# Designed miniproteins, single chains, continued (4), part 22

Each design is a single chain, and the fold is of that chain. pLDDT is the mean over its residues in the fold that is shown.

## One batch from the design tools (miniprotein)

Design m12783
Fold by ESMFold2-Fast:
Structure m12783 (fold): chain A 60 residues (1-60)
Amino acid sequence: MHKLEAEFSTLERAIGAAIAAMGIAPNAKITVEGTRVTVEGELSEEEYERVKAILERLAA
């Protein structure tokens, strides 16, 4: 099981990141709490790296 968390500067960025993660890993559990996004589940290495890259990029 993979778990990725990221904190964002705005709610809009957090929601955008959650939507992007849903597109990459539609079977993952995605939780948004304020400006924090958590992605959990059985991800392939490709899905994990793509979600991680999107979360890191949008948190910057």
Scores: mean pLDDT 80

Design m12784
Fold by ESMFold2-Fast:
Structure m12784 (fold): chain A 96 residues (1-96)
Amino acid sequence: MTEEIIEEVKKQTEEITQKNEATKARADAASSTREMRAQRHASQANLDITKGTGEKSIAAIRKDGEGSAEEAFKAMENQKKAADLNEAGVDALIAA
């Protein structure tokens, strides 16, 4: 159902946003190195891109229905992977 797909995209967008916000907060609290500054910029970029991707995906599903669902979920999966990589990078720098 289109409504269920939209709710799932919203949920995934919120989860990815929360992860990027948490990662950025940890990076902001950490020692300022060149590498950590790069991770802070990545966290901010991920926040901006995730919001835009979520909004665009929902708009496409509302316009085209279930036919846009696969592309929307692939886009969210890519944003989740970007958030995971940023978190891993920040955590590795904190642990070093």
Scores: mean pLDDT 84

Design m12785
Fold by ESMFold2-Fast:
Structure m12785 (fold): chain A 87 residues (1-87)
Amino acid sequence: SMDDILNQFRDMFTQGYRIIQQNIDDGSLRDGDIITYTIPMPDGSQVRITMQVQNGQPIITDIDVIGDSTDDMRNRIRQIAQDISRQ
């Protein structure tokens, strides 16, 4: 279902975002570094999130949904990613 796909995205991106924040905190990532994080989805699509470290924070610069997906799904994925980045 759409809710199952969105819940998987939320869980996976929350974990990935935490790891990126930890890498910034320990100095493994520096301001200006670009990170690409790719999440495989249960429907066979992929979400590619590009982030750049700015002032010690991972800032989302691009979100691309690769494969067959609806505009509603793409918009919900972008909203979830934005919500996670504000935590």
Scores: mean pLDDT 85

Design m12786
Fold by ESMFold2-Fast:
Structure m12786 (fold): chain A 74 residues (1-74)
Amino acid sequence: MSLAEVAERIAREFEALGDLESAAAAREVAANPDDAIKVTSAAMHLLARAEDSEDPERAERLRRAALELLRAAE
């Protein structure tokens, strides 16, 4: 699966959960998969949201999404 396909899947998953801000970060990666700065920025944004989250399930989901984006961008 390409980085763009992984990012689009992650965006749809966040949209289904009502997390539109995290979905927008993943959409930015899907639109700009070759832009390493945008990919890294989006992943860091998701990790920051995980640190600020009081819901452990949401925090784990945000961390997992960030790691999947970074792994797909190898």
Scores: mean pLDDT 85

Design m12787
Fold by ESMFold2-Fast:
Structure m12787 (fold): chain A 75 residues (1-75)
Amino acid sequence: MAEEYIKKAEEYLKQKDYLGAAEYYVKAAEEYEKQGKYKEAAELYEKAAKIYKELGDEESAKYLLEKAKKLKEKL
């Protein structure tokens, strides 16, 4: 499931749908987080945060970076 969300995010990037890409990276990160794959989840939250920041959504970017930081602190 997480891998399918990453694939969808990459398809949205090809279409230049940056919001769609960010949303699917968040969905993939949430699935890895549920699986205890905190490193993979953190990397995907960071990818989504970068996209939100580039779109001018500083609040969503900061929220996702905080989630990534907390997950990295777990291992």
Scores: mean pLDDT 86

Design m12788
Fold by ESMFold2-Fast:
Structure m12788 (fold): chain A 82 residues (1-82)
Amino acid sequence: GASAKDAATAAAKAVAKDVTGSSDATPSDEAVEAVLPAATSLLDSGATTADEAVAALQAVGQTVGPEAVNALLSGLKDALAS
């Protein structure tokens, strides 16, 4: 739904911000789509694994590193808890 897409957008924006160091970083549609499965999983179960985050980022060809995965999981948890 719209709330899951909003959470995915917030998480992707947090990852982009962490990578670029810019508070105004806006993620691409592909980045939002890549994080949506992880956002949906966390929203439904309250749990998202690093493997799911890696799979989501890789699905659209995003560069995946430990910092990006950690930022995604932290941002996703914060966005969905708000």
Scores: mean pLDDT 62

Design m12789
Fold by ESMFold2-Fast:
Structure m12789 (fold): chain A 57 residues (1-57)
Amino acid sequence: PEVEYTPEQRAALAELLRLTNRVLDAGASNDEVAQIGRTFAEQGLEAARALADRIIA
């Protein structure tokens, strides 16, 4: 695709990947991982991180 990510967007995607790996390692379900992805798309990285923290708490 012709979509070019900025360095900031690439860093956010890398952080999202680390975040999803952490919750999977903690025993999160595929539905919870999908919810983190939707939260990232709709509300951004900090909201996704807060959701992940709640899932692994």
Scores: mean pLDDT 78

Design m12790
Fold by ESMFold2-Fast:
Structure m12790 (fold): chain A 78 residues (1-78)
Amino acid sequence: SMEDIKRETIILFRALALRSEADLIKKLYPELSKEADEVLRLVDKAIEAVKKGDIKTAEKLVEEAQALLDRMVAKMKA
């Protein structure tokens, strides 16, 4: 449906943004490499879920990746 296409587009956009952010953090803060790799792994799984049409799984994976990224940013401020 048109609504599903919109959701897929939003998820993909968010996944690509998270990938870019995690990759940059990994390069600038090597001490966070493990957490950055987990974010990248979740993002790749989310993109794969979009390819399969599993929108609900993709949404959950993007939310998990965002939560992990937020935790990394919190550690950078500590």
Scores: mean pLDDT 86

Design m12791
Fold by ESMFold2-Fast:
Structure m12791 (fold): chain A 86 residues (1-86)
Amino acid sequence: DLLEEAQRLLEEAERLAERAAEAARRNGDEELAETAERLAREAREARRLLPALLATLDEAEQRALLEGLRAQVRALEEVLKAVEEA
């Protein structure tokens, strides 16, 4: 269901962002580390608010939210790959 999928995407985003923050710190990139930590906190907060948010959205809006979350996860995967290869 949409709620379960969105929760999984936000959980993955949090994990990827936390990993990116650690990799950035090891590489001495404090600015990227701080940005990644902020993204992890935002994903955690969004996951907490998700059930209430989805209750206010229609099906089209819920699908748009899921597509946005999938895009964010893909972007974080690319950032993590770049940072780990540095």
Scores: mean pLDDT 82

Design m12792
Fold by ESMFold2-Fast:
Structure m12792 (fold): chain A 56 residues (1-56)
Amino acid sequence: GAAEAEMRAAVDRLAELVKAGEISPELALRLLRREATEKYGEEAARRAVEYFEARL
């Protein structure tokens, strides 16, 4: 759905920032987990983290 597409876009953005050396992977994971949990809930946050780890 649209929310999952938005979540994946946010994950892709954070992965690009990590690859560019602008933020650490640890900071990116912390930010992603917090924001995804608040917007989409715990299950969606877990999927976002899994998707992010696959992108690294």
Scores: mean pLDDT 80

Design m12793
Fold by ESMFold2-Fast:
Structure m12793 (fold): chain A 59 residues (1-59)
Amino acid sequence: SLEELYEEALRLLEEALKKGLISEEKAKQMRDNLEKAYEEGDEVTLKVAIAELRELLEK
């Protein structure tokens, strides 16, 4: 669901931030973008963000 995609994206974003893989400024920008995607029902943007964050966390 859209909500599950949004929650997963936020979880991965928080994990990346905690691991120091992204800056606080970049994390805030990503969070704002995810919130907008969720409000607009943009599943594609949420799925892309999840894929990018997963790739980042696999380094």
Scores: mean pLDDT 85

Design m12794
Fold by ESMFold2-Fast:
Structure m12794 (fold): chain A 72 residues (1-72)
Amino acid sequence: EEQLEADILAGLALMIKGIAKIGYRKGVITEEQYKKVNELADKAVEAAQAGDLETARKYIDEAIKLLNEASK
């Protein structure tokens, strides 16, 4: 189950990167926001691969919060 959770978190991080890329290309988010989301998503993948699921979830939550704030 821990391995499955790590795989899910890594997959979510990659999906978030895809959403940020589309948002940036369409002018919905700034270049700075796009870079920050990518940084958070990459850190989430690294934490998930290290088995630190709490840290991975935190980075995913921060990336989602940034995307949500950018959409307001």
Scores: mean pLDDT 82

Design m12795
Fold by ESMFold2-Fast:
Structure m12795 (fold): chain A 78 residues (1-78)
Amino acid sequence: MEEAEEYIKKGEEAEKEGKLVEAARYYAMAGQLYFLAGDYEKAAEAYEKAAELYEKAGDEEMAKNMREAAERARELAE
């Protein structure tokens, strides 16, 4: 899905610039788009990346929410 891949690209750029929260939001958007497309493996990977970035930024609640989203996607990928 073109749009999800664009958000991954934006997330990678924001991460390189040290914009952790902005990067996490882009990866979370990509995860949501992959999930809606039924690409649960890519959704889980994107959500997990968002969780890591929120955790590095000190946003424990958003990190938890993203990990839960990744777990749901992994369950559906099986």
Scores: mean pLDDT 85

Design m12796
Fold by ESMFold2-Fast:
Structure m12796 (fold): chain A 74 residues (1-74)
Amino acid sequence: MITDEEISEAMAELARAVEITVGKRLIAKGADPEKVIEEAEERIRELARKVGASEELIEELVEELREELRRAAE
């Protein structure tokens, strides 16, 4: 059976996927990539901490977000 910790991790991962999708669309429409990344990072860090994700997982989520959005901006 899935644990509460696994549910929290899945919620944090889903939030990253949503932020990446939305961020890519904003960048494609001409938004400043660094501003999009900064705002998305803050939202992910806030949500992940609220759902009890480890700091190690939070850093992994943020790093993947930064790489994906910067790649979309190039």
Scores: mean pLDDT 81

Design m12797
Fold by ESMFold2-Fast:
Structure m12797 (fold): chain A 77 residues (1-77)
Amino acid sequence: MELRLEAEILEALGRMYISIGDLLASKGDLEGAKEEYRKAAELFREAARLYREAGDEEGARRAEELAREAEEKVREL
C-alpha cells in the first residue's frame, strides 16, 4: 500500500500549499498565491493518479476535486 501512502502525503502537501496560497492572497500577494495554488493542483493531480493505481477510487475522486478547486482559485485571482 505504498502508492496509497504516497498519494496521502501528496494530498496533505497540496492542502498545505492551498493554505499558503490563501495566506498570500489575504496579504495582497496575488502572484504568490497563484503560484502556490498551481503547485497544489499539480500535487492533487499526482495524488489522484496514485490513488487510482492503488485502487482507491474515492481517494482519486477527492484529489481530482481538490485539483479542480485549486485551479479555480488561480482563475479567480
Scores: mean pLDDT 88

Design m12798
Fold by ESMFold2-Fast:
Structure m12798 (fold): chain A 58 residues (1-58)
Amino acid sequence: GPVATATQTVAATSAADLSLQAGEKVEVLEEVDADTVKARSLSTGMEGLVPKSALSAA
């Protein structure tokens, strides 16, 4: 999927969430809802849910 960059640090609040640091790149795998995507971190290889507001458009 498209690549996006985390614009801020994102802390996982549950096991389904992906933790990201500002500047980390992710591949968007699917849109879960209007505000949330499933993404894979390109630096760690981990997958999880990420708020769209924390990502820059790619």
Scores: mean pLDDT 79

Design m12799
Fold by ESMFold2-Fast:
Structure m12799 (fold): chain A 51 residues (1-51)
Amino acid sequence: MLDKLKQELVDLKKSGKLTDSEMVDVIEEISKKYNLTPGQTNELMNAVKKV
């Protein structure tokens, strides 16, 4: 699941449809929806930041 979420978020970032702040909001909503740990949420943030 986490790897799929990372890929979808990276693809969304590459699409250029969202600003950096909107990407952070999307990651926070996903974290809340899937009850991700702080470590898992940070992993998603880092994956997006590398793009």
Scores: mean pLDDT 80

Design m12800
Fold by ESMFold2-Fast:
Structure m12800 (fold): chain A 106 residues (1-106)
Amino acid sequence: SKIKELEELLKSKDKKVQAEAYYNLGIVYLGQEKYEEAIEYYKKALKIYEELNDKKGIAEVYFNLGIVYIRMGKYEEAVEYFKKAYELDPSNELYKEGLDFAESLL
């Protein structure tokens, strides 16, 4: 299964590989509508990306946390996360669209 493949990547000594594996586990659980598990894995990825000062990884995690909160009907939290992603990369049109969409639901 995809989950088993990603769990194997968590055994890597490369922190970037571990962060990407946690991020992808978040995506898998989001797709299964397991929002609490998705948030847990995204937060684990976020911690490692922050340790690595990987701004792109941090922004991608914030954007996907925004999507999770939209799916949960938690629009104020979604705005906060989309705003954090947008502030890290203001040139990313998808991040701006996500922010504008979430604000339209308030």
Scores: mean pLDDT 91

Design m12801
Fold by ESMFold2-Fast:
Structure m12801 (fold): chain A 80 residues (1-80)
Amino acid sequence: SPEDEAIARGLLLRFASELQDAKDKAKSVEEFKKQAKKLIEQTKKELEEKGLSPALIERVLEQMQRVSEDFLKEFEAEQK
């Protein structure tokens, strides 16, 4: 539904903001990977708790994974 899509977008935007903060504070690639995994798990749980459809949750998970991979590539480049 449009309402569920809005909830999903809100949680994805919060995830991206929290992931940026985690990247800025991380002292190593391993620390960043650990924080990114925790944020993905937490956001997935919140999407499930809000009763969003499995299909919508899967789309958000795919988007979170892509954002996480982009931030990881940027962080790894900064460590070289």
Scores: mean pLDDT 85

Design m12802
Fold by ESMFold2-Fast:
Structure m12802 (fold): chain A 61 residues (1-61)
Amino acid sequence: NLVEKAREALEKGDFETALKYAEEALKQDPNNREALDIAAIAAHKLGDLETFRKYLKLSRA
């Protein structure tokens, strides 16, 4: 499960890997709220504010 792998990476502080797995999960299910939330958090931790705002907006739709 890509979302589970993304969450585990996020918990370990591996934000690059967390974002990668979350984005792969979103390719399979674009409306997966957990994957959108993980992608937003990981992007924010990486300092990528543009990607953070994109996924934050999608997670609230």
Scores: mean pLDDT 85

Design m12803
Fold by ESMFold2-Fast:
Structure m12803 (fold): chain A 90 residues (1-90)
Amino acid sequence: MEAEKRRLLLEAMELVAEAARAVAEGDLERATELLREAIRLLEEALGRSLGDPEALAREAVAELAALPAEEVRRLAERLRAAVEAARAAE
């Protein structure tokens, strides 16, 4: 059970990292698609609904797009590194 939740959380974090990179590159449509999938995986890991995945994804993209592109890119790099480190620690 814990191993399955960990897998879902790591997959969700990887999608968030890719979404942040897409925002930094100006691809807001792709970022929204990636965040919708990440929210779906988070709901599965938590065993509960977090709300409307599309609305939450659009809100998150809007918040990230309001930040300087370099800050969003650094966030994407940090999240990707954290996911890679967590997977390597298995």
Scores: mean pLDDT 82

Design m12804
Fold by ESMFold2-Fast:
Structure m12804 (fold): chain A 66 residues (1-66)
Amino acid sequence: RPSQREIDAAVYILAAATYLVASRVAGDFETAEKAQKYLDEAVRYYEEGNFDKAIEAAKKAIETAK
């Protein structure tokens, strides 16, 4: 069963992806590209099991995209 930290990381990654999609739909491609870099980092950390860094990177993606 996933840990709470793992669940938190997954939720933040999903939120970041949602903001990134919204930026792309709005035509803000420069913002979307910057957010994509942080989202890619978040997913990589998640796959490595580093959920703290995954959350940090996902938060940066959200802050960049909003």
Scores: mean pLDDT 83

Design m12806
Fold by ESMFold2-Fast:
Structure m12806 (fold): chain A 75 residues (1-75)
Amino acid sequence: MSKEELEREVDLAIARLYVAVALRNAPEEVKRELIERAERLIREEGLSAEEAVKRLRPEIEAAEAEALARQAAAA
């Protein structure tokens, strides 16, 4: 692999782990969707893991809030 390819693979791994941990209480489908969005930002726009996570932070926070609201509504 080139250095650029290796750095991208590392960024992908970091972004996947961050989203999975941040959304551990959210449905698997929501986690997968946000992981795919982070992967697209890294692969298509060349963003670092930090930049991708920063851009998706509002969506990640909204998804966690929705998961908590869903737990409350399920009573």
Scores: mean pLDDT 80

Design m12807
Fold by ESMFold2-Fast:
Structure m12807 (fold): chain A 62 residues (1-62)
Amino acid sequence: GPAEALSSLTPRERELLSLALELLRAGHSDQEVRERVLEKARELGVSEQRAERLFELARMYA
């Protein structure tokens, strides 16, 4: 479930999820948020595939 997904995240992955949620709730478009999350993932050393999953998870909770 959602709590299980959150507990399995690394600190870097949690940072990406928090960023995505903040931007979605602030009214940014899905495309803009996805691009920002992918850029931040590159900086943090998180894979594109994991970043995509975190973006999808953020959309469920926004």
Scores: mean pLDDT 82

Design m12808
Fold by ESMFold2-Fast:
Structure m12808 (fold): chain A 101 residues (1-101)
Amino acid sequence: SREEELLKRALEELEKLSGPVRVTLTLRLRSISLEELRQILEDFASLFKEKPKIEIREEDGVVTVTVEFPSVTQAETFLRAFLLGSERLGVEVLDVRVEAA
């Protein structure tokens, strides 16, 4: 799937990194609200001992989510859960970028 290809590329970029990581997701919301997305992301972040920093912006129906993780392992866990669950969440993932924070 498109989500599996995006995940594969993101994981390949993560292998090159160490320390804090910034993940930027470009999304289109199909069947959930922006407030529901925010709640899902906050609930996910609450599962980590070191809480990731989350920023959400919306412009012209495109949502940009930026998450700063303290480690590569947390970023990988998030990307696997979010990208593989995106269709069930009612979210279309347009792009994923991974960079050193």
Scores: mean pLDDT 86

Design m12809
Fold by ESMFold2-Fast:
Structure m12809 (fold): chain A 116 residues (1-116)
Amino acid sequence: NEEVKNAIPPLVKLLKHENPTVRENAAWALGTIAQRLPEARKAIVEAGAVEPLVKLLKDENPAVRESAAFALGMLAFGENREAIVEAGAVEPLKKLLEDEDGEVRANAVAALDSLG
């Protein structure tokens, strides 16, 4: 879907928004695109989504951390694994295994499984 690919760069910019709900929704949208459209995963990585998503793993808001872990897990399939590891995702994801929020922990497990 060309329309979906055209949405990727604006969504990557929204990962840095001041409003946590906007960051959560942008991360969730990128994760959903990656889950449903495997062909879009490379476009998401090339748009520079990985580094902002890794930073969101340390976000103050658990819903943002959950969405970031979900998005990175969906992006980690196949050839994108190396880019995610090189961006330093593994250590923050391992820390999220001990997160206070159960959904954050579950998404961290899934993301690490996708990277392994």
Scores: mean pLDDT 88

Design m12810
Fold by ESMFold2-Fast:
Structure m12810 (fold): chain A 96 residues (1-96)
Amino acid sequence: SPEERAERLRAVSLEVLRLVDQFLAGQISLAQFEAAMDAMIAELRALGLDDSADVLAQITQNVRDYHAGKISLREFILSLTGQMIRLVGEATELSL
């Protein structure tokens, strides 16, 4: 149902923030972060939430770019903020 998909997307959004926090704290490697993100992307696509899956792919790329020194921490946080707003918006639309 749309509400069940909205609840899963909200749970995935919280897990994304947890994974970002763990990565920035040095608790998980980039490879571990990418593997966890790819698993959630696959789950969202299986649920037909392709737009949300694309947002997770963008977050994963921003983490790669930050890790590679291609973007600053400020640019990373600003991008992440916009991406998280999009995920919350998509979950809200599904629950209406």
Scores: mean pLDDT 89

Design m12811
Fold by ESMFold2-Fast:
Structure m12811 (fold): chain A 74 residues (1-74)
Amino acid sequence: SPLEKTEEILKKYEEEVSKAKTAEELRKVMFKMANEMQDILDATKDLEVAKEILERMQEALRKGHARIKALEAA
């Protein structure tokens, strides 16, 4: 299902985020995740499912941006 694919992408994203040592590495990880999530969204016809996927993507990007800001401030 689209939600199962979303969960798989987010698990890989969390692993890659934990391994990223620089803001630049984290930006690449976020870009990759956003592209993979967009592909799922484009294929998702159920509006409620699409909304759930979008909300999960937005939360992941929010956390990533906060991490980038923290790394750049250090």
Scores: mean pLDDT 85

Design m12812
Fold by ESMFold2-Fast:
Structure m12812 (fold): chain A 96 residues (1-96)
Amino acid sequence: MSPEELLEKGREALKNGDYDEAIKYFQEAIEKGDDLTRARAYLYLGIAYLNKGDYEKAIESFEKAIELTDPSSFEGEVLRALAAIGLAIAKSILKS
């Protein structure tokens, strides 16, 4: 399965509330993908952990997504912004 197919299956699992299955697919995409695919996978991994209530792993995943994005590309800027929003939400929940 390609990294892009793994991202698609992970996103489908995420939409269905199958967070553990989504996490597995995103982790496989991280292992096999390039930096852009890995950035996308870490963003979705953060969202999955956030929905599961694992806020510390959500924070780690969003920080990895930010690290792997190219700020000079449009898609990299969008991914970075989305990851930054997720990071702020996760940190806010941990402070409450």
Scores: mean pLDDT 86

Design m12813
Fold by ESMFold2-Fast:
Structure m12813 (fold): chain A 70 residues (1-70)
Amino acid sequence: MSETELEAEILEALARIYLWLAGEALRKGDEEEARRMVERVRELARELEKLGFTETAERMLREAEEVERR
């Protein structure tokens, strides 16, 4: 595994954690916290795209959009 591949895996794992936290915030009625978590997912997706992991970034952005629609 290259350092770039490891970095991408860490970014994807962080994005998944923030997506889960956004869902938990929505369950508690904390829409502001949910929006903050979704924004962090978008930032991580941009970093993934810069590293060439475009498909993973697109998937993270889709999941973030789904959370926002709730």
Scores: mean pLDDT 84

Design m12814
Fold by ESMFold2-Fast:
Structure m12814 (fold): chain A 71 residues (1-71)
Amino acid sequence: MIEELKERIAKDPNDAEAYFELGLELAKQGRLEEAEEALEKALELKPSKEIFEALVDLGVKYLEEAVRKVT
């Protein structure tokens, strides 16, 4: 799935849906930094409530991990 999404993005760099799906799949795999980049790109290309909410959820999870490791 991730490889297919990267191929879609390579073919069409403005495919906001591909970036959104990529971000969700990366988040499921715990690849939070890459997921954040993909979701930010999706939001930049097509601002939507769904993408914004996904990015907020990811940010909370990423912050929890960061605080846990640096404290």
Scores: mean pLDDT 76

Design m12815
Fold by ESMFold2-Fast:
Structure m12815 (fold): chain A 69 residues (1-69)
Amino acid sequence: EAVAARLKALGEEYRKAREAGDRERARALAREAAELLLANPDHPLAAVAREIADKLIEIGDEIDAELAA
């Protein structure tokens, strides 16, 4: 299904952003993937959206702390 294909693409981009050290891009991609999963609650991967959200909070806290200085 289109949702699954989009999630896979977002996951691959997220991994690449993390490997490149681009935290801001990684955070944006993780948020987009989480929002896509939350918008499709009946999807089998909806549960993983919570893990992505938790990871986003962790990354966001680090980025916000660094950017605020």
Scores: mean pLDDT 68

Design m12816
Fold by ESMFold2-Fast:
Structure m12816 (fold): chain A 76 residues (1-76)
Amino acid sequence: MTPQQAARLGAQAAKDALLDGASPEEARQRGIDTVEALGYRGTVQITEEGDQVYISVAATGPDGTVGIDTEVLPKP
């Protein structure tokens, strides 16, 4: 697994949580938990800009390599 793949999986988990009606705090935690379960350090930012929500996830490997993925959702 690469850090980029871990970040993508974390971003997808956070996105799915928001689509299922979870709070931003719950969605952020699911993204972090997903990245950490894969052996990476997770950081998740959820921001609202205009008519969209951005979910940015960074996954850091034990060797210091970083992967980043961003998912975008329309606001309800």
Scores: mean pLDDT 83

Design m12817
Fold by ESMFold2-Fast:
Structure m12817 (fold): chain A 92 residues (1-92)
Amino acid sequence: SKLEKIISILSETEIQVMNYVKAGDKEGAIATLDAAAKQVIELAPEIAGTVERETAKIKAAIKANAPIEEIKALLGRASLRVLVEAAALENS
């Protein structure tokens, strides 16, 4: 299902982004987020606005050198929001 693919993308993205952030590679983290956002929007274009807004918040935090735990929390909140909206599409 599209939801299963989105879950996989979000889980892999969180791990990769956190690895880049821990390494101090902001460009790698941002590129990973942008790639994941494009994949999710391709699967579920109806939620593009949410994906773009949540991705922008995480990118802003990374650029601002926010604490690692804050970036992790933002990733978790973004994943939850995206999953809730994607699941609603499957139940329509």
Scores: mean pLDDT 88

Design m12818
Fold by ESMFold2-Fast:
Structure m12818 (fold): chain A 93 residues (1-93)
Amino acid sequence: SEEARRLLEEARELVETGNPEDGARGALLAGEAAVLAGEAGDGELAVEAYEVAVRGFEVAASSGNLEYILRGIGGVLAAMGGAFQAGAGDKLK
């Protein structure tokens, strides 16, 4: 999960800018990280990536921009899938 950890680190940096476009991008990268973590059976990393995806979505949604909102939703859905694949779906809150 080296690639998953790298993607999650990049996602966190994007989300922390507070910029809605960066938040949307961060959510998508966190979703990718969660999918890779899920494939590796790393439930802890998948849940962590889901939390970053949700924050990225919240930043994106603050803009009211439908394109950013939809990208953010896509990231959250991908992250949910990764967490469920890792058997950690019950940890999502």
Scores: mean pLDDT 88

Design m12819
Fold by ESMFold2-Fast:
Structure m12819 (fold): chain A 58 residues (1-58)
Amino acid sequence: MDPETYYNLGLEYLSQNKIDEALEYLKKGAELGNRKSATYLGVVQAEVERGHRTGRFP
C-alpha cells in the first residue's frame, strides 16, 4: 500500500474509535515517510498514554 493509503486507513479507524488499529496503520505510514501519518501517530500515542495513566493507580 502507498503511504497515503495507510494514513487514510488510520484516520478511518480513528473516526470509528478503533485506536489500536488506527495506531497500527499510522505507524506503517510514518515508517514509509508520510509526515501526516507521523503527526497523527504522535497525537494518538499521547491520547493512549494519557488514558492508560488515568485508568491505573489513581
Scores: mean pLDDT 73

